Designed miniproteins, single chains, continued (5). Designs and how they scored, part 39

Each design is a single chain, and the fold is of that chain. pLDDT is the mean over its residues in the fold that is shown.

## One batch from the design tools (miniprotein)

Design m17335
Fold by ESMFold2-Fast:
Structure m17335 (fold): chain A 100 residues (1-100)
Amino acid sequence: SIEEKLRELEDLLVGIYTLGMEGRLDLMRQYAERARELLEELKEEFPEISELVEEILRLLDQAMAALEAGDLAAFEALMVRAGRLLGELSKIIEEKLKEE
């Protein structure tokens, strides 16, 4: 289920980016809320990723603010950074699962 959560989270971040760029803000906000919920669940299960989760959540909040202000370039840059940190977070979890 952890591997499924990581895959869903990656798909949700891609969805937030595409929906945001398409101007589908209500659906994008629903995807962002679901991503936030999954990130909080992973943080509770893996305290070692807490700082990465908090940074991703901060980037998502900043990305949504940029999008609402009409700054698509800032939105894109913040989403790219969030995706990078998610990749880093996923590697940490995958390494821990291999050690079990």
Scores: mean pLDDT 87

Design m17336
Fold by ESMFold2-Fast:
Structure m17336 (fold): chain A 87 residues (1-87)
Amino acid sequence: MELEFNEELTEEEREEVRIAAEGLVEGAEWLLATSTDPEARAHAEQAKEYAEKALELIEKNPKEAARYLGRALEHYTRAVEADRAAA
């Protein structure tokens, strides 16, 4: 069975996704602990959820893990922007 789109991420690429996702979980948890802005907190919660989903999928479906990492990064960026605007 030949699947042109079934090329798994390399071990190095999987490790980079794992490091990025772990960093986003830590950053989101920091925002949830320190931010008083409800919008920043909502986006931080979503960023943590998507980053944790990426970590769950990294060995099972690396491409899907990368997609969840992208969503986590988007929400984390919005959380940081909302927190900064509230300060």
Scores: mean pLDDT 79

Design m17337
Fold by ESMFold2-Fast:
Structure m17337 (fold): chain A 88 residues (1-88)
Amino acid sequence: SREEAKKKIEELKEELAKLREEAGTITDPEAKQRAMELLELAERSIKEAEEAIKNDAPDFVINSYVETAEILLQRARREIAAAKAREA
């Protein structure tokens, strides 16, 4: 469980970096800002998950932060995809 959470956090960090690069290519300033805000919230949740692991928090606390980060990254991905589709 804890080791699975650590692995998931690393995957989320990689996805965050990729989505930030993609969001940077959005030409619509408002869409870019919305995507960047979601990515910033996701980064906070990832950091909270890492801190929870460091402080030996219960699995349900760690999992809550991980799940929040996943949801925020999924929302960011949809915003980026929608913005890029409008540019096509």
Scores: mean pLDDT 88

Design m17338
Fold by ESMFold2-Fast:
Structure m17338 (fold): chain A 65 residues (1-65)
Amino acid sequence: SAEEVAALRARAQEHLDTMKKYVDEAIKAADAGDAETAGENLRKAKQHSDEYIRLLAEAGALEAA
């Protein structure tokens, strides 16, 4: 269904936007010499990146069915 695909893509986009924010915070922390905060934000960015990829794969599979 087009509605389900659109909803999955919208959720994926939210994760992508959140991932970008965490990457920006990680860069800012690294530039300030705060390796711990940089690492924490990179780990959070990775989790959102993984969800983005998962949701896009789910949307693609649903369209192909």
Scores: mean pLDDT 90

Design m17339
Fold by ESMFold2-Fast:
Structure m17339 (fold): chain A 99 residues (1-99)
Amino acid sequence: LSPEERALIDRLVDRYAVPASQRPELVRLAIEAAKEVGLSVGTFLRDLETYLAFQEELAKKEKLTLAEEIALKLSGFLFNTPAGKRLLELLLGSKARAE
């Protein structure tokens, strides 16, 4: 991983309270998920951060418009892969366990 890609991983580790023991698995899943969608790891991780921020903003709303529902499905497309799903489970599961 490049220094930029490592910095992106570090931000996800801190934000989602990923245990140090799970960091190698997070890195492995990020590389595999990026490969599954044909993106560089850096591009994939930046898109993932954007998607997670968008999900958090929409979660604050009681009702979504049709345009917001379509945007959520389209933005989530890159992470609806076997490795992408496991990566999201690791991130969200780590945060839930830390809370």
Scores: mean pLDDT 77

Design m17340
Fold by ESMFold2-Fast:
Structure m17340 (fold): chain A 80 residues (1-80)
Amino acid sequence: GWRDLAQQALRLARQGQVQDASRYLIQAGRQMGDDRVVQIAQQISQSTGGRAQNAAIVMAQGIIDGDIDTAVQNAQKFLS
């Protein structure tokens, strides 16, 4: 399910594999039907460096914890 995808994204993001993490986050967002998660994940896939990695970690953790609104806000701050 989408929680398993978010857990894989978190593992990949923590290892610096941000591009692969973003692909799992896109699929998680699509399964959830949450376009905000999909949009953030697409922005992460087009970004580089520690800001992209931190955004991926925060987004994945928020999906796992069920606090998507806070995760979207915090991920957007890293991507701004």
Scores: mean pLDDT 90

Design m17341
Fold by ESMFold2-Fast:
Structure m17341 (fold): chain A 89 residues (1-89)
Amino acid sequence: SAEEQLAALKQRLEALKEQARQIEASETPDNAEETRLQYLQLLDELDELAAEIEQLGQEHPDLAADVLKLDLDVAVLSLKVATHLATLK
């Protein structure tokens, strides 16, 4: 169902937020290369999630408000990850 699809996307975003926190917590001055690769992988996963959120919005216009909120939450996390990635250079 659309409701179950929305719940699954919300759960995936929560998992990616936790992954970002773990990467940040394990970040050290001498592990920048490994940290960079982890952030790049996380950005790829966020891009895939954003595409699925867009698809859900196209299939279920009645969920527009929830889809917009999820899309904004993904954008915020992507900006945070990109900012940390830039700091590693």
Scores: mean pLDDT 87

Design m17342
Fold by ESMFold2-Fast:
Structure m17342 (fold): chain A 70 residues (1-70)
Amino acid sequence: KEEALKALEELIAALEAGDNGAALRYLGRLSQLVKDDPELKALLQEAWEALAAGDRAAAIAHVRRLKERL
C-alpha cells in the first residue's frame, strides 16, 4: 500500500504538471500494484480513459478517489 500511495502522489504531480509520459508510467505501475483489487482496477481504468480523452481534471479526480480506497 505504501508503494501504491507513493505512485498515486507521483501520478497526481505528473498530471498537474501536464507530463503525460510520466502519468502513463505511474498509471502502469499502479495497475501492477492494484491488479488483485477489482474496485481499484476500475477506478484506475476510469483515470486512464479520462487521460486518453484529454480530460486531465477528470483523471486527477479519479486518482484522488482511488487514493481514498487505499
Scores: mean pLDDT 78

Design m17343
Fold by ESMFold2-Fast:
Structure m17343 (fold): chain A 108 residues (1-108)
Amino acid sequence: AAAQVTIDAGIRTVEGDRAEGEGEGQGTSGDATARFRGGGVGTAGVGELLLFFREALAKAEEALANQASARVSFVDPAAGASLEMEVSATEPATIARVDVTVDLDPPP
């Protein structure tokens, strides 16, 4: 069965162009449950971290189709940017849809 997943994430600007974010979500299809949790830092503003999140999410969806759990990492050590995402399912799951809500905190 294909799972539908809802993810809630928050990303904020910290110290100029540095951004930090966290997100988590889950979805179910029949008896299968898929869970996502991740966080990271960017150094080129909120937009960079959003791109990292999108890339990590795509890799996590691919991993879940082939295995019950995975950890996906995106690291740019030259820029000092990183994002890690953990995913798990009760069984290997095909993701049919992901709905993502991102809350952006503007700098104070």
Scores: mean pLDDT 66

Design m17344
Fold by ESMFold2-Fast:
Structure m17344 (fold): chain A 71 residues (1-71)
Amino acid sequence: SIDEILQRARQAIAAAQTPQQVQQILAEAERELEERLRQLQEEGRLSAFDVMRAYLARQELRALAQQALER
């Protein structure tokens, strides 16, 4: 789910020791969110709520990654 992707990425960013690790985690999480939305669209199950949740999750992860990169 979108929430599971967000929670895993949050923990991974917090544990990351290098800028490269942070960037890789962010890129992977953004890809997982995109793949989830694509799968829901293909199944005819995509809602406006799912799009909004994925957008908010992406924004949150990008902010966390930015903070981590400024360490």
Scores: mean pLDDT 83

Design m17345
Fold by ESMFold2-Fast:
Order: structure tokens, then sequence, then C-alpha cells
Structure m17345 (fold): chain A 122 residues (1-122)
């Protein structure tokens, strides 16, 4: 939003490149959290396929951040996590709502773990 853009501009003007990267990571995490929220809404509507798709895609903002800032080790961990979650999502075709909810929570926990690793690499 406009407020985030103003903060980013101020950090860049002050030469605070670490602060600018931290703000960019915070935005990536917010997008990931929005995708997880959409996954939960889709699940509440009985749209299991859409819920799984949003949950898997919740890792993509962190992948884009890691690629942009050359965080190669964490990028490979994120890509492996995406592959593992895509495989698990295919196995959930006939699963219960509770199993889909647990999948979304596992994706949330993985986003939190990978975001923390990226924060330490700033």
Amino acid sequence: DDEVLQQLQQLVQNGDLKGAKKLALEVAVEVSEELLRKAEEALKQGNHETALTFAVNSLTPLEMFAERYGKKEVLEEIRKAIEEFEKKAKELKNASDEEHRKFIEEARERVEELAEKLLKEL
C-alpha cells in the first residue's frame, strides 16, 4: 500500500538496505498469510481443490523473495517444501475437512519457519 511504499522510500534514502529488505520480507509474509486466509475461506465453502491450491501457493511469495535477494540455500528449502506440499495435496483428494484444515496449518507453520530463516539471512 502507499504507506509501505513511503516507508520503503525513506529506508532507501537513508541507505538502510537491511531495513528495506526486512520490509520487503514483511510484505511477502503478509501475502502468504492472505493466501492462507483464502485457503481457509475456500475450505469453509467446501472447495477443497481451491483450498489446497491457495495453501501450496502460500509458499510462493517467500520463493520470490529468496530468488530476488539471492538466498540460495533457503530458496532450495522453499522449492523442496513446495514440491512436498504439491505431492501431499494430490494425496488429499478424498480426505476429510479436518485433514484439509491440518494441511493448511502445516503450510502456515512452514511459511513461519522459512520466513524466520530468511529474516536471519538479512
Scores: mean pLDDT 87

Design m17346
Fold by ESMFold2-Fast:
Structure m17346 (fold): chain A 110 residues (1-110)
Amino acid sequence: SKVDAVSKFLKENNIPAESFLAILLTVEKLLKEKLPLTEENVRKIFSEELEKLAKGEVPSLEEIANLIVDIIKKFGFEKFVETLEEVLKILGLEDLIEPTKEMIEEIKKS
């Protein structure tokens, strides 16, 4: 299932659910508002989204999976993956690019 793909990805890469959701919300905001993909914009949005999530309840795996599907549906798979890759690079998370792409492909197939 889509939830199983997210669960496996987070566990195998030791990523907190809140941190990954903040990354996805950063990608969504950049795409929705057509903001320049700069280090300043990425770091600012990521920090703001992470701070909001720290004040709330721990995100569910279903919420994360549904957000990925919604971003793909709204902006397209290729644009989502390209934007996500650059966000990960800017945040110093280049080692997560290939695992994240694999997880998203599994969600797309499900």
Scores: mean pLDDT 86

Design m17347
Fold by ESMFold2-Fast:
Structure m17347 (fold): chain A 98 residues (1-98)
Amino acid sequence: SLVEEALKAIEELKEKTKEDKELQARLDELEEQLRKAEEKLKKTTDEVEKEQIELLIETALQSAKTYLLYLENPEEAEAFNKAFLEETLPKAEELAAK
């Protein structure tokens, strides 16, 4: 599950950033948002809303992975984030127009 992958990445990021209390609080909030998004995804019959929720989950996963890479290699993290934005921005714009 994409949500399970996102939650796992956030958990790993929390483990690596235990001293950053502000980041820990933001990651806790993101976990709650992802769990609510998963619940909505199971209940929605609107294909546009489903695609919007899936994009939100993908964006959260990418953000967590980018931050994990940034801790080890900032240059690689910038390239990874740029590639994701180039792929997903057109999809987000199309969904926003619906």
Scores: mean pLDDT 78

Design m17348
Fold by ESMFold2-Fast:
Structure m17348 (fold): chain A 92 residues (1-92)
Amino acid sequence: AVEEAEELVKRFFDAMKNGKFDEALEIMRRLKELAEASPEAAQVIRQAFLDAGKAKDPAFVGYSIYLAISQKDPEKYKELVDFDLFLASLPP
């Protein structure tokens, strides 16, 4: 459901903002499952990440910092990098 996708995006950003990386990974896996199962959910998730980035949301800044540090520990952060690439592959 679209409502579930919207709630999970908020929970994902909250987890990243609070340094709860393992919790964020579990939410991220569920977001990916929803996006793969439903084009409507994929659009909602993609738009939420685009909107957060444009608004310069502090929680999204946390996500961006984790993507930057992934270059220093690629194995630990592989799922996060793969998810970012997945989001970039979703249609507008």
Scores: mean pLDDT 75

Design m17349
Fold by ESMFold2-Fast:
Structure m17349 (fold): chain A 88 residues (1-88)
Amino acid sequence: MKEEKLREAADRLVAELDRVIAAGQGLTPEASRKVTEAAMKLVEKGLEEQADRVLAAHERANAIGRPATPEQQERVLAAADEVLKAAE
C-alpha cells in the first residue's frame, strides 16, 4: 500500500480521536485496543511520526473518565480499521 494512503488513514484516526476529546469523552476498551493496534502497525511500517500522533491523541482520550458514545466508538473503530487495512 502507498505511504500517502496510510498517512491519510492515520490523519483521519487522529481527527476522530480529537472529536471524542472535544466532546469530553474517552474510549471504550474495544476502541482503545483497536487504536493501539493501528498505532503499532504504523510503527511496523516505519511511520513513527504518524504513530506518535495517534498515540498522543489516544492517551488524551483515555484520560477522560466518560466513555465514548456508540457513534463516536463506531467512528474511531472504522478509522482504526482504515489504518490497519492501508497497512496491509
Scores: mean pLDDT 80

Design m17350
Fold by ESMFold2-Fast:
Structure m17350 (fold): chain A 91 residues (1-91)
Amino acid sequence: FEEAAAYERELFARLPEMDPEAQRIALETMMEIGVVEVEAAVRITVIKREKGLDPLVLGPQSPEEQKVVDEAEKRMREIRAEHDRRMAELA
């Protein structure tokens, strides 16, 4: 949550230069991506704990963790594609 909040805070600082509709689409997209990232991080943490893996090692150390990453990446690609579509409709 803290890292997602920091990312949102940084992006929020840049939003005043965008059109209101573009700002809303950007915020909605950030929220959707943030949810996927948090869900994946929680699932990976549980898997690492159950398998006795080092929680300080960044990235997947097991096939179960890799599946969580692959699922999250797929969901984020779908969210980004929808974002690009919505932004294109504004142009």
Scores: mean pLDDT 74

Design m17351
Fold by ESMFold2-Fast:
Structure m17351 (fold): chain A 61 residues (1-61)
Amino acid sequence: SALARQAAQRDSGLSDAEIEELAAMEGASDEEVRALARRLGLSPQKVRDIRDGIHHFAANF
């Protein structure tokens, strides 16, 4: 949802395109999470936290 993407963008400082890439990572492997984290300059745990936050909002709102 648009609200989930806006919340993730505010918390992460990432662009709309980067948030869309994160949202598309539902069911992503640990290696895919690490690869994205390296590209974005984030920790793998931070990428997981943002992704899970987007998915939580999409499921509940």
Scores: mean pLDDT 69

Design m17352
Fold by ESMFold2-Fast:
Structure m17352 (fold): chain A 68 residues (1-68)
Amino acid sequence: MDEAIQAAEEAMRLANQVIELSTDPRVRQEARDLARQVQEALDTQPQEALAIARQVKEKLRRLLQELL
């Protein structure tokens, strides 16, 4: 449970960084969609939430690296 919350918090932090660094509305929307996916997983699929948060975190990390 705590690990899923921590991974979700890290994913949301990465999404905010992508949104702040990108001027492309499509990239910003993708980051928002990924953050929403993690939030929905915590509410509806708690057993799978950790795996979903980790997957989203990896996608957001790649987006952030492309902006740096």
Scores: mean pLDDT 80

Design m17353
Fold by ESMFold2-Fast:
Structure m17353 (fold): chain A 71 residues (1-71)
Amino acid sequence: PLDAVIPSLGKTIAELIAELEARGYVVDLEAETVTAPDGRVFPLSLAILALELGVDPRDFAALSARLRELL
């Protein structure tokens, strides 16, 4: 649900979606995808994870490195 809290951020899913939209992303909840301002499309779950880790979801190398640091 959109009101579910993500423990690592202390934010709800709705708040994370609002942050994505504020950054120029277009969120499609039915398709579970987001479209970046440059037109790239990726899964909503990946975009949320990237926000949780403080990295750009388009930068997979940074995402991977950040996850490795947390494990």
Scores: mean pLDDT 69

Design m17354
Fold by ESMFold2-Fast:
Structure m17354 (fold): chain A 99 residues (1-99)
Amino acid sequence: SALDLERVEITVNVLKEDEKTEEYYREAADYFARVLEAKGLDVETRVEKTDKPPSVTVTLTTADGVTFTRTFEVNVTLEELEKEIEDAKKNIEAAIASL
């Protein structure tokens, strides 16, 4: 409880000219934006081109400058993405509590 989140950076790694990646990107970005803005966090979104499988990387920065990074594979089902986000929340909360 001594650690507050200040900033969230969302990086979406997309394949060049891949329509399926774009659909997952839209769904992931919408979900992350709703959740994080509801918490009153400063949210920045970036799109990067890659030759690797599509992914979303979320970086959280605490008030004391500690960063936590989690990467999600966007080419999985939306249900699997929702589960990964839920698991990431638990992992981030546990990591913050361990500081």
Scores: mean pLDDT 63

Design m17355
Fold by ESMFold2-Fast:
Structure m17355 (fold): chain A 71 residues (1-71)
Amino acid sequence: MSKEQLLKEFFEILDENTQILIQLYPDQADQIRQHAQRLKQKASTLSKEQLEVLIEKLKEELELLKKELAA
């Protein structure tokens, strides 16, 4: 997979994660959005291997957040 494809996947997962976090913590929406933007900037500087690890971590966090939102 190309670095560009990995970055696209990362941005998609991060955006979904961010939406759920804002639903759970609406009072912190601006802080959550700012954190997401910083992560996007950092991800663009990472190697393919580092980006793959970060994507897997975000997928795990997303599944936990989906469970929290459903509760």
Scores: mean pLDDT 83

Design m17356
Fold by ESMFold2-Fast:
Structure m17356 (fold): chain A 55 residues (1-55)
Amino acid sequence: MEEVVERLVALGLSREEAEAVVRAAADGKNSPVKLSDEAEAVVLEFYLAVQEAKA
């Protein structure tokens, strides 16, 4: 989780925004903030990894 947050911060999000986005993705919810295509791809990869780990 921390690694994904750090990647999002590197893409221009605040740490608080990155943490909120990661939590929303883990819950299968839409991002609470508008993401760039690059940030959205990072969040999608994380979401798929979390879903695979739960299965």
Scores: mean pLDDT 77

Design m17357
Fold by ESMFold2-Fast:
Structure m17357 (fold): chain A 70 residues (1-70)
Amino acid sequence: MVDELVEQLKKDIDETIEYLEKLSKEDPEKAKEIAKQVSELLQQMAEKSKDPKLKKVLEEGAERFKKLAE
């Protein structure tokens, strides 16, 4: 169901952000590069998504990773 996919995606986004925040202390350049790539990927997925709930989670995720890449 879409709601289960949305909750799983939120969890995956949160876990990836935590991972990148930890990585940024050891290798800030690598963390920023990964954050930029993930942000771009999530934005592309959001543009292709037909489900409004999934699209919103992907867009919010992309914004969070974009902020980490700055």
Scores: mean pLDDT 83

Design m17358
Fold by ESMFold2-Fast:
Structure m17358 (fold): chain A 60 residues (1-60)
Amino acid sequence: PRHVTVVSDTGGSIDAVAGDLHVSVSGATREEALAAYQARKAELQQARDLAAKELAKEGP
């Protein structure tokens, strides 16, 4: 589980922080913006996991 702080949530745009991830998305509706936020958060989390694995390969 992640703790998420919503910085701004107005009419189809969301600006939120989850840990060290800062996600800003917009959509035609609030529901669409929420869907975009979930997709973007998943992409960033996957990219973070891949980057961590690459760093571990050359890590101390």
Scores: mean pLDDT 62

Design m17359
Fold by ESMFold2-Fast:
Structure m17359 (fold): chain A 108 residues (1-108)
Amino acid sequence: MISEKSIELVEKLIETLEDPSKQKELIEPMSEESLNSKDPTELKIDTKFRKEAEKLGITDPRVIELIQDFLVILSDMFMRNLPLEEMFEKMKEIALEVLEEMKEENEE
């Protein structure tokens, strides 16, 4: 059975991605140099989400994979100079897909 805390964390992440003010907070710790180089290695989204997962004792590999997928998407999209709005929309779509899969498994 998928942890209720894992589902709640993914839902909270989706809510964060839908809020423009919180979207900026997720990338805020990137230095000006990192933003100019389009290097996502220090993106706050990975650090915050992983830290919250640790605090909640989340061991679900799908949540861990979601964090990694977000980092890969951000890396690719920054390298391609895509708008932040398009990156967050794609991340939200993937998070929603994972959330639905987790809910379906919990109903089986």
Scores: mean pLDDT 63

Design m17360
Fold by ESMFold2-Fast:
Structure m17360 (fold): chain A 62 residues (1-62)
Amino acid sequence: STEERREKLMKASQLAGEAWSAARRAGDFRQALRGIGDAYLEQFPEKGKEVRAELEAIAAAS
């Protein structure tokens, strides 16, 4: 449902924000991007694989 998708997006955003903050404190932009991808994969196993792969490619290009 739309509500379930919203709740999963909110949870993914929360986890991604935590990963970003932790990696930024460490000064690791690549690790921040990977953490975001992992957070989305956790909440959306099918679609999250594509998001994680895209963020990994961006991290590798950075």
Scores: mean pLDDT 74

Design m17361
Fold by ESMFold2-Fast:
Structure m17361 (fold): chain A 94 residues (1-94)
Amino acid sequence: VSITITTPDSVTAPAGKDATVPYTVTVTGEGEVTYTCEWKNLDTGETGSQTLAPGATSCTLPNLKAGHTYEVVIRATQNGVTRASKPTTVTALP
């Protein structure tokens, strides 16, 4: 099983708006793939995660704090094999 996750290096969100991080996943094995989106506020240390629906192509982070920077990682698991994306930096504008 090979899992490759492609995400943007950075995403900028307007003040008081949600950020959407798009992703693509390429898998070479058979079987169900499960997806999670994990985030960390780099200014506060707050973390969170959400389970993504099968066939989803993006993760949305609601209620971003103005002027804060977030790190987002997408994880995909198939047949007990988990791979993580490169971190995406999300900047919430002040």
Scores: mean pLDDT 81

Design m17362
Fold by ESMFold2-Fast:
Formats: C-alpha cells, sequence, structure tokens
Structure m17362 (fold): chain A 79 residues (1-79)
C-alpha cells in the first residue's frame, strides 16, 4: 500500500541519517528504494549501486542500506 511504502521510506531516511550518511546520499538511497517499491527492481539496484560507488560507506551504513532494500523488495513482491 502507499501508506506502507511511505512508512518504509520515512523509517529508512531516519535510520540512514542516524548512521551518518550525508543528506545527498540519503536522497539517492531513497530514490533507489522508491524505484524498487514501484516494482522496478533493476532500476532500484542500479541506483543503490551508484550510492555504493560514490560514497565511502562504513559496514553499519552498508547494513542500513541493505536492510532498507530487502524490506522494499519484500513489500514490492506483495503487490
Amino acid sequence: SEAEARALLEEARARLAAAGLSEEAVDQVIEGLRATLAGDIDRGEALLLRVYLSNELSEAQRAAISEAHRRAVALARRA
């Protein structure tokens, strides 16, 4: 549902910011998650790969992105 997608994106934004990602990096991750939630899994993966290549990410930051992505894929597959 749109409400579940919105809640996932809001939670992801807060967690990524708390993990120390820049506002720009958070916005890029959220764009990838939005593509995934819209059912475009390939585009979502491509956008997230761009974040990994453009940023020096800690293990905790990578884990936060990975967790948000897994949740977005699971929610998209229910639609």
Scores: mean pLDDT 85

Design m17363
Fold by ESMFold2-Fast:
Parts: sequence; C-alpha cells; structure tokens
Structure m17363 (fold): chain A 86 residues (1-86)
Amino acid sequence: TDEEILKKAREAVEMAKLAAQSGSYMLAEMYAIQAITYADKLAKQGRLEEASELYDGSADALKMVGKDDVADDARKKAAQLKKQAS
C-alpha cells in the first residue's frame, strides 16, 4: 500500500541520517537513494507533499556526507514537488 511505501521511505531517510552521523558515508548514500526511489513512487501516486518531504530528508543526509551537488538536485526536486502540491 502507499502507506507501507511511505513508512519504508521515512525509515530510509532516518537510516540515512543516522549512517551519516556515524560516518558510514556509503550506507548513508544508499539509504538516501532508496528514499528517493520511494519518493518517486509516491509522487506518481499524487502524494506530492510526502514525496517532497522525502526528497528534503534525503538531501539533508547527502549534504551531511559531502555530496553537495546531488543534495542540491534533491532539494530542487523537493521544492518543485511542493509547488505542484500547492
């Protein structure tokens, strides 16, 4: 269900941030990418606000591990989705 996808996506964002805080950079990036994959599925289902939230959370984790360019791209996508939701 969409709710199960959302739960898994939010867990992935939390795991990405925890991994980043612990210095596990590869694991942080993997979880951030997983969260973005779930966000894309939710966006296709019209859940644009939740998808935007997940892109923002993933951008936070990516920035923590020094992936500034990919974090900026994720942040721009979050802003685009939030604007479409309004």
Scores: mean pLDDT 87

Design m17364
Fold by ESMFold2-Fast:
Structure m17364 (fold): chain A 82 residues (1-82)
Amino acid sequence: MEDVKRVRELAEKIEDRKAGLEAVGAAVDLAMRLGHPEVKQAMAEIVSALMDGLTRGLSPEELKKRILEGVEKLERAVEKVL
């Protein structure tokens, strides 16, 4: 699914907090459009990773790693519902 690929591409390009916000925004848009509880749960984990990264002052590299872990779960959730 192209929308899931876009979320991954944005997450892989995370160089700063703004890019992290863009990746999370794309994940939220995808989850809200699909409306499946499993996809929304995976999206919530991505949002949690961003919030944790911002609150703890993580480096862009560590933020990228945590968001990519959430994106992997999002990809699996989307595969289950499509």
Scores: mean pLDDT 78

Design m17365
Fold by ESMFold2-Fast:
Structure m17365 (fold): chain A 66 residues (1-66)
Amino acid sequence: SAELEEIVADDPLLRAYLDAFRAALAAGDDEAASQAGENLVVRLLTTGRIDAERARELAKTIPRVD
């Protein structure tokens, strides 16, 4: 979403995680999407860019690897 683009814009690592997550989702690569999505959410939370509620909402978009 546009909101995520703005939140990650000033952190190259967050931008890389978001780009990797979106690319993996588009490719149907659930393992890569899970890894990139988890890295994205953890870094957003630990850098104080999102709260626990927003982190839970983002986590719902991350595919589970069997």
Scores: mean pLDDT 80

Design m17366
Fold by ESMFold2-Fast:
Structure m17366 (fold): chain A 76 residues (1-76)
Amino acid sequence: SLAAGARALAAAGDTAGALAAVRLAAERSAEEAGEAAIALAEAGERFRPVAEEGVRLARERDEAVGERAERAIAEL
């Protein structure tokens, strides 16, 4: 999955790759973008801006999905 790919890129410290994965997820669906954003937020504070971009992209496609991703990240 794109969320698993984003998590792997984050574990490798590849911020640019993680951003590309989030954007690719958003092209597929709001749900995939939200899942990728949560995975990146779980990887650490350094990925917070990429996770926030993922939430923004998810919200643009589906506001409810974006809100759920934002709440999940806030609880980390």
Scores: mean pLDDT 84

Design m17367
Fold by ESMFold2-Fast:
Structure m17367 (fold): chain A 119 residues (1-119)
Amino acid sequence: PLSVTQSPASVTVKEGGSATLTGTVSGVDITSYGVEWWFQRPGEPPVVVGGINVATGTTVIAPEFEGRVTLSVDPAASTVTVTLSNLKLEDTGTYYFVLRNMATGETFSGPGTTLTVTA
């Protein structure tokens, strides 16, 4: 069966620091999928951080996160990593790993990672 997990469940980092979040997929070959990271601030709609088309390696980073985010995928390990740098207080919220079937458009979301940025 297909499953999606995330680590860590929560992380706290000082302003100006960095955080690395990992999504892990089991039960499918991710090379036919897109992998995305989404961010939701409390009380706001979710926004895209960025994504990778695994088959092509094409990577897109949202303008708000450009220069502060690195995305990587390891298809052999079925892991997808996002590293957020130069963290701001406004980066506090929940980050979701999303697996997208490129043929069907069906999505599978991880449980989320809560990031808290402190002064």
Scores: mean pLDDT 87

Design m17368
Fold by ESMFold2-Fast:
Structure m17368 (fold): chain A 81 residues (1-81)
Amino acid sequence: SSLLEKLRERIARLTEEIRSSTVIPEEDKAQLLAELADIEATLAKPNLSIEEEIAIALRLIGIEVDIELLKKNPKLKVWAE
């Protein structure tokens, strides 16, 4: 669907933003990329419901917020140890 295509585009954009960042620590990059890979695996499942698509969109918003916070303060621990 067009929504799934937009979610995939958003994942690709976030992946590139994380990989190309010079200010996000490597440990945080690894954690964010692992979360994006998990979301991408969920998108590959057959018969994805609209509720699952919405949940993925909300998870991506959370990742976008985490990226912005890490860019403003690279010392901030966004992920639980």
Scores: mean pLDDT 80

